# Designed miniproteins, single chains, continued (4): the designs that were tried, part 37

Each design is a single chain, and the fold is of that chain. pLDDT is the mean over its residues in the fold that is shown.

## One batch from the design tools (miniprotein)

Design m13269
Fold by ESMFold2-Fast:
Structure m13269 (fold): chain A 87 residues (1-87)
Amino acid sequence: SAAERVAALLRRLYEAARAGDEAAARAAAREAAELVAEASTEFPREELLAAAEEAAERLVGLARAAADNPEAAERGIAEVAAGVAAS
């Protein structure tokens, strides 16, 4: 289902961010937003893509911080992922 695909992409986003792979994190966030847009008519596609870009920027920052503080980065990544799922 679309929900299962979104969950898989959010997992990839989280894993990529933890690994410091900024490009993979951004790509996964955009793919997740596209699937949510396909599954839901309640959110404008443009708003979902904008939210995904903002979330990817925050996750990229957290991935860089993970080199210095992995625990804080993990909590921040989980919070951003939850925000994207709620948008």
Scores: mean pLDDT 67

Design m13270
Fold by ESMFold2-Fast:
Structure m13270 (fold): chain A 90 residues (1-90)
Amino acid sequence: SKEEKAQKLLKELEAVVAEAIERGLSIEEALDKIGPIVSELAYELKLSQEDVDAVLNALFEAIDAGLPADEVLRIFLAKLKEVAKKALEK
């Protein structure tokens, strides 16, 4: 189902983010790894432009605030999960 696919993709994203943090990867290196999974999730959930903008704004605001890569990645993942949950409730 759509919900099962979304939950699997979110679980994969959590695992990739955790590995990126453990390995001390840069934001750019982490985004290269998670990008394809995020794209698949956005496609499966048919995310609106507003939802996409909310995720990207959270990412850029964390970077602009000078937060370390691990905090930036956690904020990004948390916002993506929030958006995914709302999309599944529609």
Scores: mean pLDDT 84

Design m13271
Fold by ESMFold2-Fast:
Structure m13271 (fold): chain A 87 residues (1-87)
Amino acid sequence: MFSKEEIILMVETLLQEVKEMLAKGAPDEEIREKAIEGLLNLAKLLESNGEYESAKKMREVAERIKSLSAEEALELIEELLREFKEE
């Protein structure tokens, strides 16, 4: 079972990768694809560990990112990270 701290670290790692892509001027579509792929991969990992509620939340965030800008996607991942830290 993943600890809360491990889940937070995984989301922080994804957030850092997205921030680096944005800083390097990667296209919005590539940044969104990276964010979506990262969140879906984390959701699958959490599901395999019985963490269905957290996995569902990551899938819902990934779906929302499809209609957002890269900057808005970054803000949404930062919000997700804050929510995990508040628990």
Scores: mean pLDDT 81

Design m13272
Fold by ESMFold2-Fast:
Order: C-alpha cells, then structure tokens, then sequence
Structure m13272 (fold): chain A 94 residues (1-94)
C-alpha cells in the first residue's frame, strides 16, 4: 500500500502540474512523492511514484498549453525523483 499510495500521489502531482500549466510544479511534486515513497516503501515505492507522475504529466501535457515543455519537465523530474528515491532507500538500508 505504501508503493500504491506513492504512485497515486505522484500521479495526482503530475496531473495538477499539467492542468495548471506548470511542468516545474509537477516535477517538484514527483520528486517529493518519490522521496516519500522511498521512506515508506523503499526503492520500488520511489520509482512507482516518479513513474506515475511522469505518465500523468505526459498524458495531460501532450494536449495542453506548452505540452512539450510540460512533458519534458515532468519526465526529467520523474527520472530525478526515481534516482533520488532509489538512493534514499539504499542509504536507509545501511
């Protein structure tokens, strides 16, 4: 459920960012969701949250104003969030 909650949180973050016309907000929220997922569910939770946010942002951003910029920002944010989440989970395991 922690990984599922993280994925849902990431998806909602990406959705909100795309709808507001702010890919940067979506990326930041994806990063936060990935970190939270890593703390609760470990590496898989962080990766799931980042992917969920990226998918939501790509879907909504593709049809919205500045779709290309929103999608790029959300993909970059999701990749960075997944990496940071995995690193946090690995550090916590030590």
Amino acid sequence: SAAEEAARRGYEAGRRGAESGSGGVAGELAYRAAREGARRGGEEGGAAAARGAGEAGAELGNGGPGGGAMRGAEEAGSEEGARAGAEGAAAGAK
Scores: mean pLDDT 53

Design m13273
Fold by ESMFold2-Fast:
Structure m13273 (fold): chain A 63 residues (1-63)
Amino acid sequence: EVEELLRQMEERIRNRDHDGLGQVASKLMNLGAVEELKTLLQRQGLVDENTIHSIDVGAENLK
């Protein structure tokens, strides 16, 4: 089930189906596949923008 939903999630991302994306994401979270979902979103470039921004700020401060 989880692997099938992850595959559907990836397909929705490729097709830019934002409505279907949210529905599949909710099902994955309900099954406890939160880490798998986060990994998939990171791989597809849909990670939390604040996390990316925090990394960039950290790199600037280390100069």
Scores: mean pLDDT 64

Design m13274
Fold by ESMFold2-Fast:
Structure m13274 (fold): chain A 61 residues (1-61)
Amino acid sequence: SHAEAARAIEEASGVRLSPAAVARLEQLDPGLREAILNAPDEETRRRLAEGAAATARALGL
């Protein structure tokens, strides 16, 4: 869910996003939610989460 992805992003990057912000990111990058939730290791999840957080910040989300 978008709430689970938001939680994963916060845990990995320290950045708190709303589920609505994650849903908006998913519209721009289909599969982002799946990629973060199904990341094979902590390093990959952290990199994806940091990228998502940076994109959200750039978009004013």
Scores: mean pLDDT 82

Design m13275
Fold by ESMFold2-Fast:
Structure m13275 (fold): chain A 103 residues (1-103)
Amino acid sequence: SPAAQYVVAKASQQSPAAAEESVAFLQTPAGQAALKELIAYLQSPDLNVQENAVFTLYNLDRYGDARKTRQLIREAGGIDVLKALTTHPNQTVAKYAQDLLSP
């Protein structure tokens, strides 16, 4: 969706300001729907789609409020999906999934 693409574009800037704007958006109804789409992309049969979704969430966590980002992922049902990604053949994806699951 355009909302999910907006979050991807902001996360790709790898900046605290862009991450803060994205996390604020994710707290809106439209943003919550976009986050659920990103979590669905983590289960895509296309490995490039999976990687882009993990990198998007990781950039929001790394550059923004990690506690709030992880709370939003949990509320959107992302925890079990991220657990599955910890054994991913791409070691960067597996590491980022592990980092997103950390307390």
Scores: mean pLDDT 85

Design m13276
Fold by ESMFold2-Fast:
Structure m13276 (fold): chain A 60 residues (1-60)
Amino acid sequence: ATDEAVAHMNRAAESLAQGRYDEALKHAERAAGLLDDPNIAQAWLDSVRRRVEEAKAAAA
């Protein structure tokens, strides 16, 4: 894994924890684009998107 991908993954997690959903998704998409394995990238990105949906539903 590249250090840049890991940095964006960490930023996505931090933004999600802070309720900054748009920023979390932007960092998640950036990280996914930097991952070498498209299957791992897609599964991880889908996981982040699901977590954002669940967080939004819990806040509504």
Scores: mean pLDDT 80

Design m13277
Fold by ESMFold2-Fast:
Structure m13277 (fold): chain A 77 residues (1-77)
Amino acid sequence: DNQKAIDAIRQLGDQALAAIDAGDVRRAEGWLRTMRNIGAMSGKTMDEAIAALRAGDTDRAKALVEEATQSAIQRLS
């Protein structure tokens, strides 16, 4: 069921964004690794997002999460 997969990917993206907005870098990194492990985010994008978080570039990290989430949803549509 593609809809169930889409809902799961959206929920993971939302959790990652919420952790970034809360300033919880460790939780955000955990969600990014989960997204990568399920194929919703590439290893390269995960590495770039983690590097952005560790540098305090939350805007870049959020943009990378949003782009990966939308791309993954589009592949299932």
Scores: mean pLDDT 87

Design m13278
Fold by ESMFold2-Fast:
Order: sequence, then structure tokens, then C-alpha cells
Structure m13278 (fold): chain A 73 residues (1-73)
Amino acid sequence: MGSESHEVSGPQAAQQIVQFAQDKKWSSVIVVDSQGRRLLLGLEKATAQTVNELLKALKFDLSQPLTVYQYVP
């Protein structure tokens, strides 16, 4: 499944990703930026802080909305 998507943006994007995945009970997501960068993100031990640091380290385009998809292995 995992055809549902959610859009997040702004300085709270990482918090929105974590909260949305917790609300949906998704254990993993794919995060896509406006430049087509994709990150498979496991959420088992993720916090908003760790997600935000990871997105910045991988140079995601945070000036535009990010799209979040459920990842089902």
C-alpha cells in the first residue's frame, strides 16, 4: 500500500514528519524534496531533532515543501 502522501514544510517539517508517521503508525517513510532527493527514513527511534539534522546533513531542499510517503518493505 503506501499510496498516501503527506506534505510538510517550514522549520517544523521534521516535527511534522515524526508526528504524522506516529499518528498513522508508519514505521518507515520516504521523504522527497523539490529537487528529487529521496531518503528512506526509519522512525523507530527518530525524534524531530535527529530527523532535522539528517535532512540538513543530506542537503535536502528545506525552502520548498517535502513530500512524505509510507515505506512498506
Scores: mean pLDDT 79

Design m13279
Fold by ESMFold2-Fast:
Parts: C-alpha cells; sequence; structure tokens
Structure m13279 (fold): chain A 69 residues (1-69)
C-alpha cells in the first residue's frame, strides 16, 4: 500500500510537470489500491490533491456501478 501511495504522489508531480500520460498511470494506481481494499477516503486523505480526489471518486463510482448492476 505505502509504495502505491508513493507512486501516486510521483504521478501527481508528473501531472504538475505536464506529462499527459501520468493521468492514465494515476488512475491505474488508484484502481489497484481500491482492489487491495484501500478506501477512496483513505487515498484522498493520504495524497490530498484535487486531481487524485476527482479520479478516486470516478473510480469509486465505476466500482459501485459495476457492483450494483
Amino acid sequence: MEELIEEIKEEVKRIEEGDPEALGRLSRLIVELRRMGVSAEEIIERVDHPVVRTLTRQVEQGLAAGAAA
């Protein structure tokens, strides 16, 4: 978990530096953490960045829709 949180922080830094591919990598890391049982709230709290908050919420909605369908 901690290694994935650190990778998320690195991808956030890459987004700030203008790497468009970093968004795709960031979303994949968030999905992996959610798959491992880490809550959306915990991810948002640990990283505290607007992009991570938005993507984490989108991932959570996708997972909830899949489970509810």
Scores: mean pLDDT 75

Design m13280
Fold by ESMFold2-Fast:
Structure m13280 (fold): chain A 89 residues (1-89)
Amino acid sequence: ENTIVSYDESIKNLEKASKLSDEEIRKRAEDIVFLFGKLPITDEQYEKLKNYIKEKYGDSEKAKNLIALLDRFHEIEKEVYEKLKKLIS
């Protein structure tokens, strides 16, 4: 069974990663997708973490900022995945 990192640790990691540029996020995603054939953050993980942030922080500015950052990471990672998928298919 999968050992799941707590959502609280995921939020801490997301805040630490807030200093990463879009280019750094793309590089990381390209390496992971190319070598392992999977997204760093899956659609399921994205939705679950987003819902947890909403439950824990409500409609606060912190929740909005964390969700915006999570949305940014997920969108960039999906764009990288679709681009690489086209190149290998």
Scores: mean pLDDT 71

Design m13281
Fold by ESMFold2-Fast:
Structure m13281 (fold): chain A 96 residues (1-96)
Amino acid sequence: MKVAIGVAGLTREEAEALGQELVDKYGGKSVIVGDRALGVVIEMTKEEAIKLADELAKRGYGAAVLDENGNVLYAKGPTPELVARAMRAAAEALKV
């Protein structure tokens, strides 16, 4: 299924590298939202997307997963601001 993954709190270089890695591995599209947030729309299972987002959240990033309709499946991070930025990045990725 199509899922949107948002990640916030990255450096610009980390956002570019992660976006390229995910698009190369899973296909789909990436968008950088500002200089420190990444949104990706990719074809993967809901379970794999949540696992990836949980791993990123454990590393100290804001991470969110939305379904194709924009419903929040997962959202965690070290601050509410990073969680909100990750959700916004995922939502922006769904628009492209």
Scores: mean pLDDT 82

Design m13282
Fold by ESMFold2-Fast:
Structure m13282 (fold): chain A 113 residues (1-113)
Amino acid sequence: SDLEEALARVQRLILNYQAAALAIRVVKKTGDPKMHKLTIQILQHNIRQLQALQRMTADDPETQARIQEAINLTQQALQYVQQKDYSKAEESIQQATNILQESRAAIQEKIAA
């Protein structure tokens, strides 16, 4: 079902966001230019995946609003990484991850109903 596919995509995104948070922490600690570039690529990929998920949830305005907030936070994190403000980037990614976890719970409840 569309809800089961959306749930699978949200679960994969949560793992990708945990990886993004780790990449930000590594570049914050090391200043490694290769990790900086990789972190940007991860965040850009995550934005594209969220946009795809948003199109799949067109019939669910509440889930669309949550996904849009996660997109906005991930775009802010990308800007902070580009500015080398890794602490604010980490905060923005943590907020986006929390929204994805809430979205997962909401989709699970809809499948159970």
Scores: mean pLDDT 89

Design m13283
Fold by ESMFold2-Fast:
Structure m13283 (fold): chain A 66 residues (1-66)
Amino acid sequence: SLVDQALALAGEAAEAARAGDYETALRLLKQSVRLAEQAAKEQGATKLLDEMRAALEKLERERSAA
């Protein structure tokens, strides 16, 4: 499902960030947000979208502070 794909990409993004690969983490998390946007439109899964957007904003702030 779109939800499962978004969660899988978010998990891979978290792993990349843990390894210090912020560029890969941001790319994967942006892709997760796009899938979450589609899931919100098709399934009404707005909470997943809000959570993925918040995670992306947090990661971008952490990269900027480094």
Scores: mean pLDDT 83

Design m13284
Fold by ESMFold2-Fast:
Structure m13284 (fold): chain A 73 residues (1-73)
Amino acid sequence: SPKERFEEAMKELEKLINDPNATKEEISEAMKRLFEALDELLNDPSVSQEEKDEYLKKFRELMNKAKEKIKKL
C-alpha cells in the first residue's frame, strides 16, 4: 500500500542518516524515494486527512535531518 511504501522509505532514510558510511548520493536517492512515496500517500483516498497531516509533519522533520547530514558530508 502507499502507506507501507512511505513507512519503508522513511525507515530507509532514517537508517542512512544514522550511518557514518552513507554517501550524499545514497541519501539523495532515499530522499527522492521518500518524496515519491509521500506523493502516492497524499493521493490515496483511503488515508484520512489527519493521518496525511501527521505523515507530512514526519516527512518535513526527516527531510530536514537528511539535509543537515548532507551538509556535513
Scores: mean pLDDT 87

Design m13285
Fold by ESMFold2-Fast:
Structure m13285 (fold): chain A 74 residues (1-74)
Amino acid sequence: SLEEVLRYAVEHGLGKSVADVILERLKPLIGEQEADEILQKIYSGEITNEKLVEAIRALLEGDYERAIELLKEF
């Protein structure tokens, strides 16, 4: 599935551009400004691939609160 492809891409370090698509899902929940700030932290390497995988897992499980906490606490 698309979700499995996205997870694979993030786990193998391909995920920075893929993370942009995933973060579009967060904009309705946390606002556009905060979503863009998280994306910049991913691109700068402040958020690790391990944390991205954990956040994506939470998103896939529908646990948006956990996903937001994982991304915003960085």
Scores: mean pLDDT 62

Design m13286
Fold by ESMFold2-Fast:
Structure m13286 (fold): chain A 89 residues (1-89)
Amino acid sequence: MSEEINELERKYADAVAAKDWESAAEYAEKLLELLGPDDPVALAYLARALLQNGDPEKAVEWAQKAVDEAPNNPLAQSMLEKAKKALAE
């Protein structure tokens, strides 16, 4: 389990560095499957990938869930703010 999580986090980071937002979303979804549907970091990763892939409405939904689970998490707060800003533009 922990080895699979580390591998998925590495693949997510590699996809982000490559600006491959479709693959980043896939790896974030797999992280949610392993960590649980309410994991705020995996939710924030998915929100980022969706935002960068041009889906700010879904990015807000996932980022809001991340903030609801971890209201003091800076990553979750940052993703929600960025997603809301993109939706307003």
Scores: mean pLDDT 83

Design m13287
Fold by ESMFold2-Fast:
Structure m13287 (fold): chain A 110 residues (1-110)
Amino acid sequence: AAEEALEAGKKASEAGKGGEAGRGAAEGLGKGSNEAQKRGAIGGSIAAGSGATGAGTASASGSKDSGEVAGRSARSGALAGRESGSEEDAKAGEEAARLAGEGALEGAKA
């Protein structure tokens, strides 16, 4: 999931749709953060929320690399969730990364 998010972001940036991909990734990370919070996975929620902020900021800049930055943010969030030592936080981080990858691909198609 985390690696797929990074690859999706990189491919979108290469296609000139980094901004759209970054926006989609931020939306996906935001969804992951909200779902983690509902499940009580506080560490995963915080990691996904931070990733969403980073992705959103990159997208707003209009940078061609926004998609890659969003993908890296999703990957970092997933890794932080795993390192928290809780299975629920690790699961929340991976789900947020998956949603980020989906959002990046959907944004790139728009």
Scores: mean pLDDT 65

Design m13288
Fold by ESMFold2-Fast:
Structure m13288 (fold): chain A 71 residues (1-71)
Amino acid sequence: SSELEKLQKELIRLEVLIGLYKIARSTSLFLAQKSTDPDLAAKYRADAEYLDKVIEELEKRVEELRREILE
């Protein structure tokens, strides 16, 4: 159905977006560990914590969409 196709497309979009945020999080954590400046390292850690929250909300939306698709 057209509704099922819309849900499947949104699922793919969210999964791609989650992948990109996970790369950004890994990069922020790497930069935090490599930074000799404690203020800069703290900013990268804060960025990674923010990205963790964004990823968690997006993964929750993916689970909701998966339930709708499986109905």
Scores: mean pLDDT 89

Design m13289
Fold by ESMFold2-Fast:
Structure m13289 (fold): chain A 94 residues (1-94)
Amino acid sequence: GALESPLTEEQREELIKAFKEAGKAIDKVPDKELQRKLGTLLIAAMLNVAGGDLEGAIESFKAARELSQGADPEVAAEINKALDRAIKILEEAR
């Protein structure tokens, strides 16, 4: 069946771009354990969006933002920029 989403097509496309940018930035994290945890939170957020749980997705992104403070400042800034964009899209979709 069709995947029902509370997001508009444009919001969905921008959210996918934010996910890709966040994933690309996370891939720069040399700490494999931190990289794994960040990736797990990103996947959890995607599953929550797919299930229509925008609040759960926002919580997962906020947890990833807090955890990203363990990365190098430049990498953390790239991760946080992408995560903040994703959070804003989801908050506007509420």
Scores: mean pLDDT 82

Design m13290
Fold by ESMFold2-Fast:
Structure m13290 (fold): chain A 94 residues (1-94)
Amino acid sequence: MEAERELERRLEEELETVAKMSLEELREVAEGLRERVDLIMEQYEASTDPEKKALAKKLLEAILRVLEHAAELWPDDEVLREALEYAKEALAKA
């Protein structure tokens, strides 16, 4: 799907951007992604469409990769670690 290709491209760009961000900027990104995880999970649970569920799972996987990269750059940061754990738990339920 076109949406999947766009998501992959955005993920690559986002990973490069994350590498250049300050810790403060990464914390804001992590908080925003945590809110996005909630919205994606709500849509996933409400949906009976297998295509929409598959896309939601791919979005969660993309968010997890961004948070994993941020946590690798700042392994001692609690905000990044908590956001990563939250996304990982959500993906495990999807």
Scores: mean pLDDT 78

Design m13291
Fold by ESMFold2-Fast:
Structure m13291 (fold): chain A 95 residues (1-95)
Amino acid sequence: SMEEEKKIQEILNAELSEEEQAFLDELLSVKSKEELRELFLRLPIDPTLGQQKALLEAAEKLKDPKLLEAIKKFLTSTDPEEKLKYSEEILELLS
């Protein structure tokens, strides 16, 4: 939707702190779905914009359209129950 695309653009335009840049560098070094799964499990329940940007960029690098869509839904959802549902879908796709 246009609202989801706008939120994704806000995430992609986020300026990173040093800590967020380190997290992005770690995510961009992932070579497999299994490594991304371990990093996703370490995310806080309320990730920062920089952590959200890092996750989105890592997902795009894996070239899995279902995973990318699930991550976009997770990041753009405001309902805690929807966020939980999409986080479970992400973990299943990364298994």
Scores: mean pLDDT 77

Design m13292
Fold by ESMFold2-Fast:
Structure m13292 (fold): chain A 95 residues (1-95)
Amino acid sequence: EELKKFGEEVEELLGTIINGDKEKAKEALKKLLELIKELLEKYPDDEEVKEFVFQAAGAAVTLAKQKGLSDHPAVKELEALVNEYREEMRKKAEE
């Protein structure tokens, strides 16, 4: 049920990044980053939760770059989290 609520919040935040002005997009990026951090803290070893949150983070980074927000601190943190997850998955696939 928490994952369903997170999915609804993610869709709303991604919609704000697409359709909002730059200020609203920045606020939505910060909120999405906080939601991702909270879920990863609550479910640190849940691979399905990790996959879901890193898909959302990747989408947010792509949309933010399209709006010229690549240099925003929240975008840089989201991109770092995505890169860490990709490296973790690469190592697991090799082992």
Scores: mean pLDDT 79

Design m13293
Fold by ESMFold2-Fast:
Structure m13293 (fold): chain A 81 residues (1-81)
Amino acid sequence: MHVEASAEVDGVRVTLRYEDGRWTLTVEADGRRFVLEFTDDGRLLHEEPVPPELHEALAPAAAEVLRAVKEALGELPAAPA
């Protein structure tokens, strides 16, 4: 199964992709890119650390993509549009 969602808040774009038990989180801001890969059981496969100054803007975008991916995987009921 392959699912992907993205959101952008205050110039920080977050993309979360799920494929065959693997999660890929991509953060893009100020022309920089940071990638984090991990498994369903939380094992870290690849890490590019996101600078602390981006964490505040990252949080709402990350929450939105996580919600969208969980709905697509059937973990949350879909909200009416």
Scores: mean pLDDT 73

Design m13294
Fold by ESMFold2-Fast:
Structure m13294 (fold): chain A 94 residues (1-94)
Amino acid sequence: SPQEVLNEIISKLSEEDQKKLEEIEKEGLARILAAVDARDLAAAVASVDEMRDKQIELFKEVIKDEKELEKAIEALDTIAARTKAQLAAHFAAA
């Protein structure tokens, strides 16, 4: 699973870098939920992409192994794509 791959990579990060990632995820999720509450699919999708981009920038800074970085980016891209698909389905069902 992309989430399992991502969790394993995150577990190898320092406590400080894990906290930075948790802050990005907390802020990103809050923006996504606010956009969903506002019934703004475009804003929700943009918020998923913004969170992914911030996570990728952190990983580029903290992951020194090129193959691990590539795996982390692929996992984040897959999770973002799945989240956007779930958002589109949620809005279509309303």
Scores: mean pLDDT 88

Design m13295
Fold by ESMFold2-Fast:
Structure m13295 (fold): chain A 72 residues (1-72)
Amino acid sequence: SLEEKIEEVKKRLAALLKEVNARFRAALAANGLRDLASEEAKAVDAEVFAPYEPEIKELQEELKELEEQLNK
């Protein structure tokens, strides 16, 4: 069903965001970074997020389209 597809996309998106956050925290610790607002922390965030960005964006667009179909 459409509702099942929405749930699957939400679960996949949540899993990816959890993985990205875990990788970011690990990368910060490995680089000895404490200030999340530093230029170095922002660079690490960009590098960690970059390989996931296309899939996250695609899943967000799919979720939006599916939710719009459900509300019609």
Scores: mean pLDDT 79

Design m13296
Fold by ESMFold2-Fast:
Structure m13296 (fold): chain A 77 residues (1-77)
Amino acid sequence: SHEDIIKLIADILNKFGEVWEEILKVKSKIKEAEKSGNKELKKKYQERLKELDKRRDKLNDKIMQELKEFDAQLRAS
């Protein structure tokens, strides 16, 4: 139903916000690790950032698919 698709889109957008906040925090931690010369800690946060970037990309793909489906169903209704 249209309501179910809208709720799904809203849930994905909320998850986007969570991932975005985590990305910003991790980027700040990378900068601090670099400033302190802690190469090991910097590598750890860089690996975490790569995981978050993948999660962001999956959410982006999912929302784009749901928006296309929603548009198609809305036009068919």
Scores: mean pLDDT 84

Design m13297
Fold by ESMFold2-Fast:
Structure m13297 (fold): chain A 85 residues (1-85)
Amino acid sequence: MTPLADQVIALLRRFGFDRIADIVRQYIAQGVPVLTALRRAARQAGYDDLASAVDALIRRARADSSMTQDQIIDQIRAILAAYAA
């Protein structure tokens, strides 16, 4: 598993999204990229707004080649915090 995948799964569990974390792990095992796995897992779990926020992050990361892995993790943390409250 990549460092990004481990960090995303850890954040999901810290914010109480254990079901989403388990689905993300399943998609990653099938070769799905981490952010795409998170988007699909969120929709599958019924968190459509969370899935849309992740989709917007995927598009931003593709448009901005200067975006670091740490910046992506910080954006995911912010998104998860907004939906965990």
Scores: mean pLDDT 84

Design m13298
Fold by ESMFold2-Fast:
Structure m13298 (fold): chain A 92 residues (1-92)
Amino acid sequence: AIIRQDILDIQAGQRARIDYIIDGADGTYRIIIQADADAFINVYINGRLIGRVHIAAGAQAAITFNARQGDRITIEIHALQDGRFIIQLIQL
């Protein structure tokens, strides 16, 4: 089920960051990012890098991970072009 959704408008060269706290059960989660602009995406759990993705304009990226209740998921987007990014946190 989708448990969080955010929309970010980011300018070329800018970095945006979102933090999600896992308030659900321990288990498998997925981050999905849809982008209309080229960007680098870093995903962290409790400050540890778990994934880095280069996303193309019009593409979707997905990162699947195990998390525990209380874990902090950080998503950092470095936009290479002005664009809109849709971020979803899904519990599997």
Scores: mean pLDDT 88

Design m13299
Fold by ESMFold2-Fast:
Structure m13299 (fold): chain A 110 residues (1-110)
Amino acid sequence: SKSLKEELIKKLEEARKLLEEALRMAENNEPREKIAKIIRKVIEILKEMKELAKKAGDKETADMLEYLIKKAEELLKMVEDESTTREDIIEAIRQLIDEVEKLIDYLKKK
């Protein structure tokens, strides 16, 4: 539905802004725990969106959101692993931002 599409786009824009904040924090050498808190919020938003897409019968969008959830959970593990470099965390956040932007683009064309 148009209403669902608009809500999903809004939630993805919120997730993107949180990821941009996490990127800024990583680039400024802020504590990993603070970055992890932001990534957990992103995961929560993506999970809520996946349930909305499932309830609406939009399997394709739900599958795309499941992929993003797994990528965000991988990023969280990287952030919580002290052996992961800041450069690797920054790159992983940038990649997740790009994937979120691709899904926003997909939904806008739908």
Scores: mean pLDDT 90

Design m13300
Fold by ESMFold2-Fast:
Structure m13300 (fold): chain A 58 residues (1-58)
Amino acid sequence: TQQVTVLQADIGNFQAQIANYDQQRAAETDPNMRAAYDATIDDMRARIAQLQSQIQQL
């Protein structure tokens, strides 16, 4: 369905963003900035899980 394609594209975009932030986090030495990256990555992973759940229910 078209909805599945859109959700899969959103998942792909979040995965690409996670990879980018993960690289920035690895290079970061400021604990406050590392914590901010961790929070952002965790939020995006939670969104991916929600999108995957939506696909499974379609």
Scores: mean pLDDT 86

Design m13301
Fold by ESMFold2-Fast:
Structure m13301 (fold): chain A 65 residues (1-65)
Amino acid sequence: AAEHRAAGDEAFKQGKEAEAAGNYDEAVAAYEQAADAYAQAGDNDKALDASVQAGLVLIKKVTLG
């Protein structure tokens, strides 16, 4: 459980870093990995937040492309 939360935190951080760099494909992948890891940890609130962030990055990608 703690290991899955740590993995989720790391993936979420990678998502934020990729998004800040404009690497939207990497940001989406990282946020999706964070959502899966948080769900496995039983942290549904963080899993939902990560899924929402992935969706917002997809909107940015299609709006700015």
Scores: mean pLDDT 81

Design m13302
Fold by ESMFold2-Fast:
Structure m13302 (fold): chain A 72 residues (1-72)
Amino acid sequence: SSRNDQKAKRMAQHAIELLKQGKNEEAARVARRAATLSTDPKTKQLLLQAADYAAQGDSQKAIQLLQQAIQT
């Protein structure tokens, strides 16, 4: 796997932990940054959607999408 894609997945894991702590805005920023590092279109789309849900305060949907991004 690309080093940048692996870093993006680690950032997605960090975003999940931030969401569990109620840090929705910080999680959204981390997920957006992870999306810029990802080269896989599916992973990038999932990370961007997760960031949008995190910013809206929908932590459960954001976590679900971040988990899907990690599994790509």
Scores: mean pLDDT 88

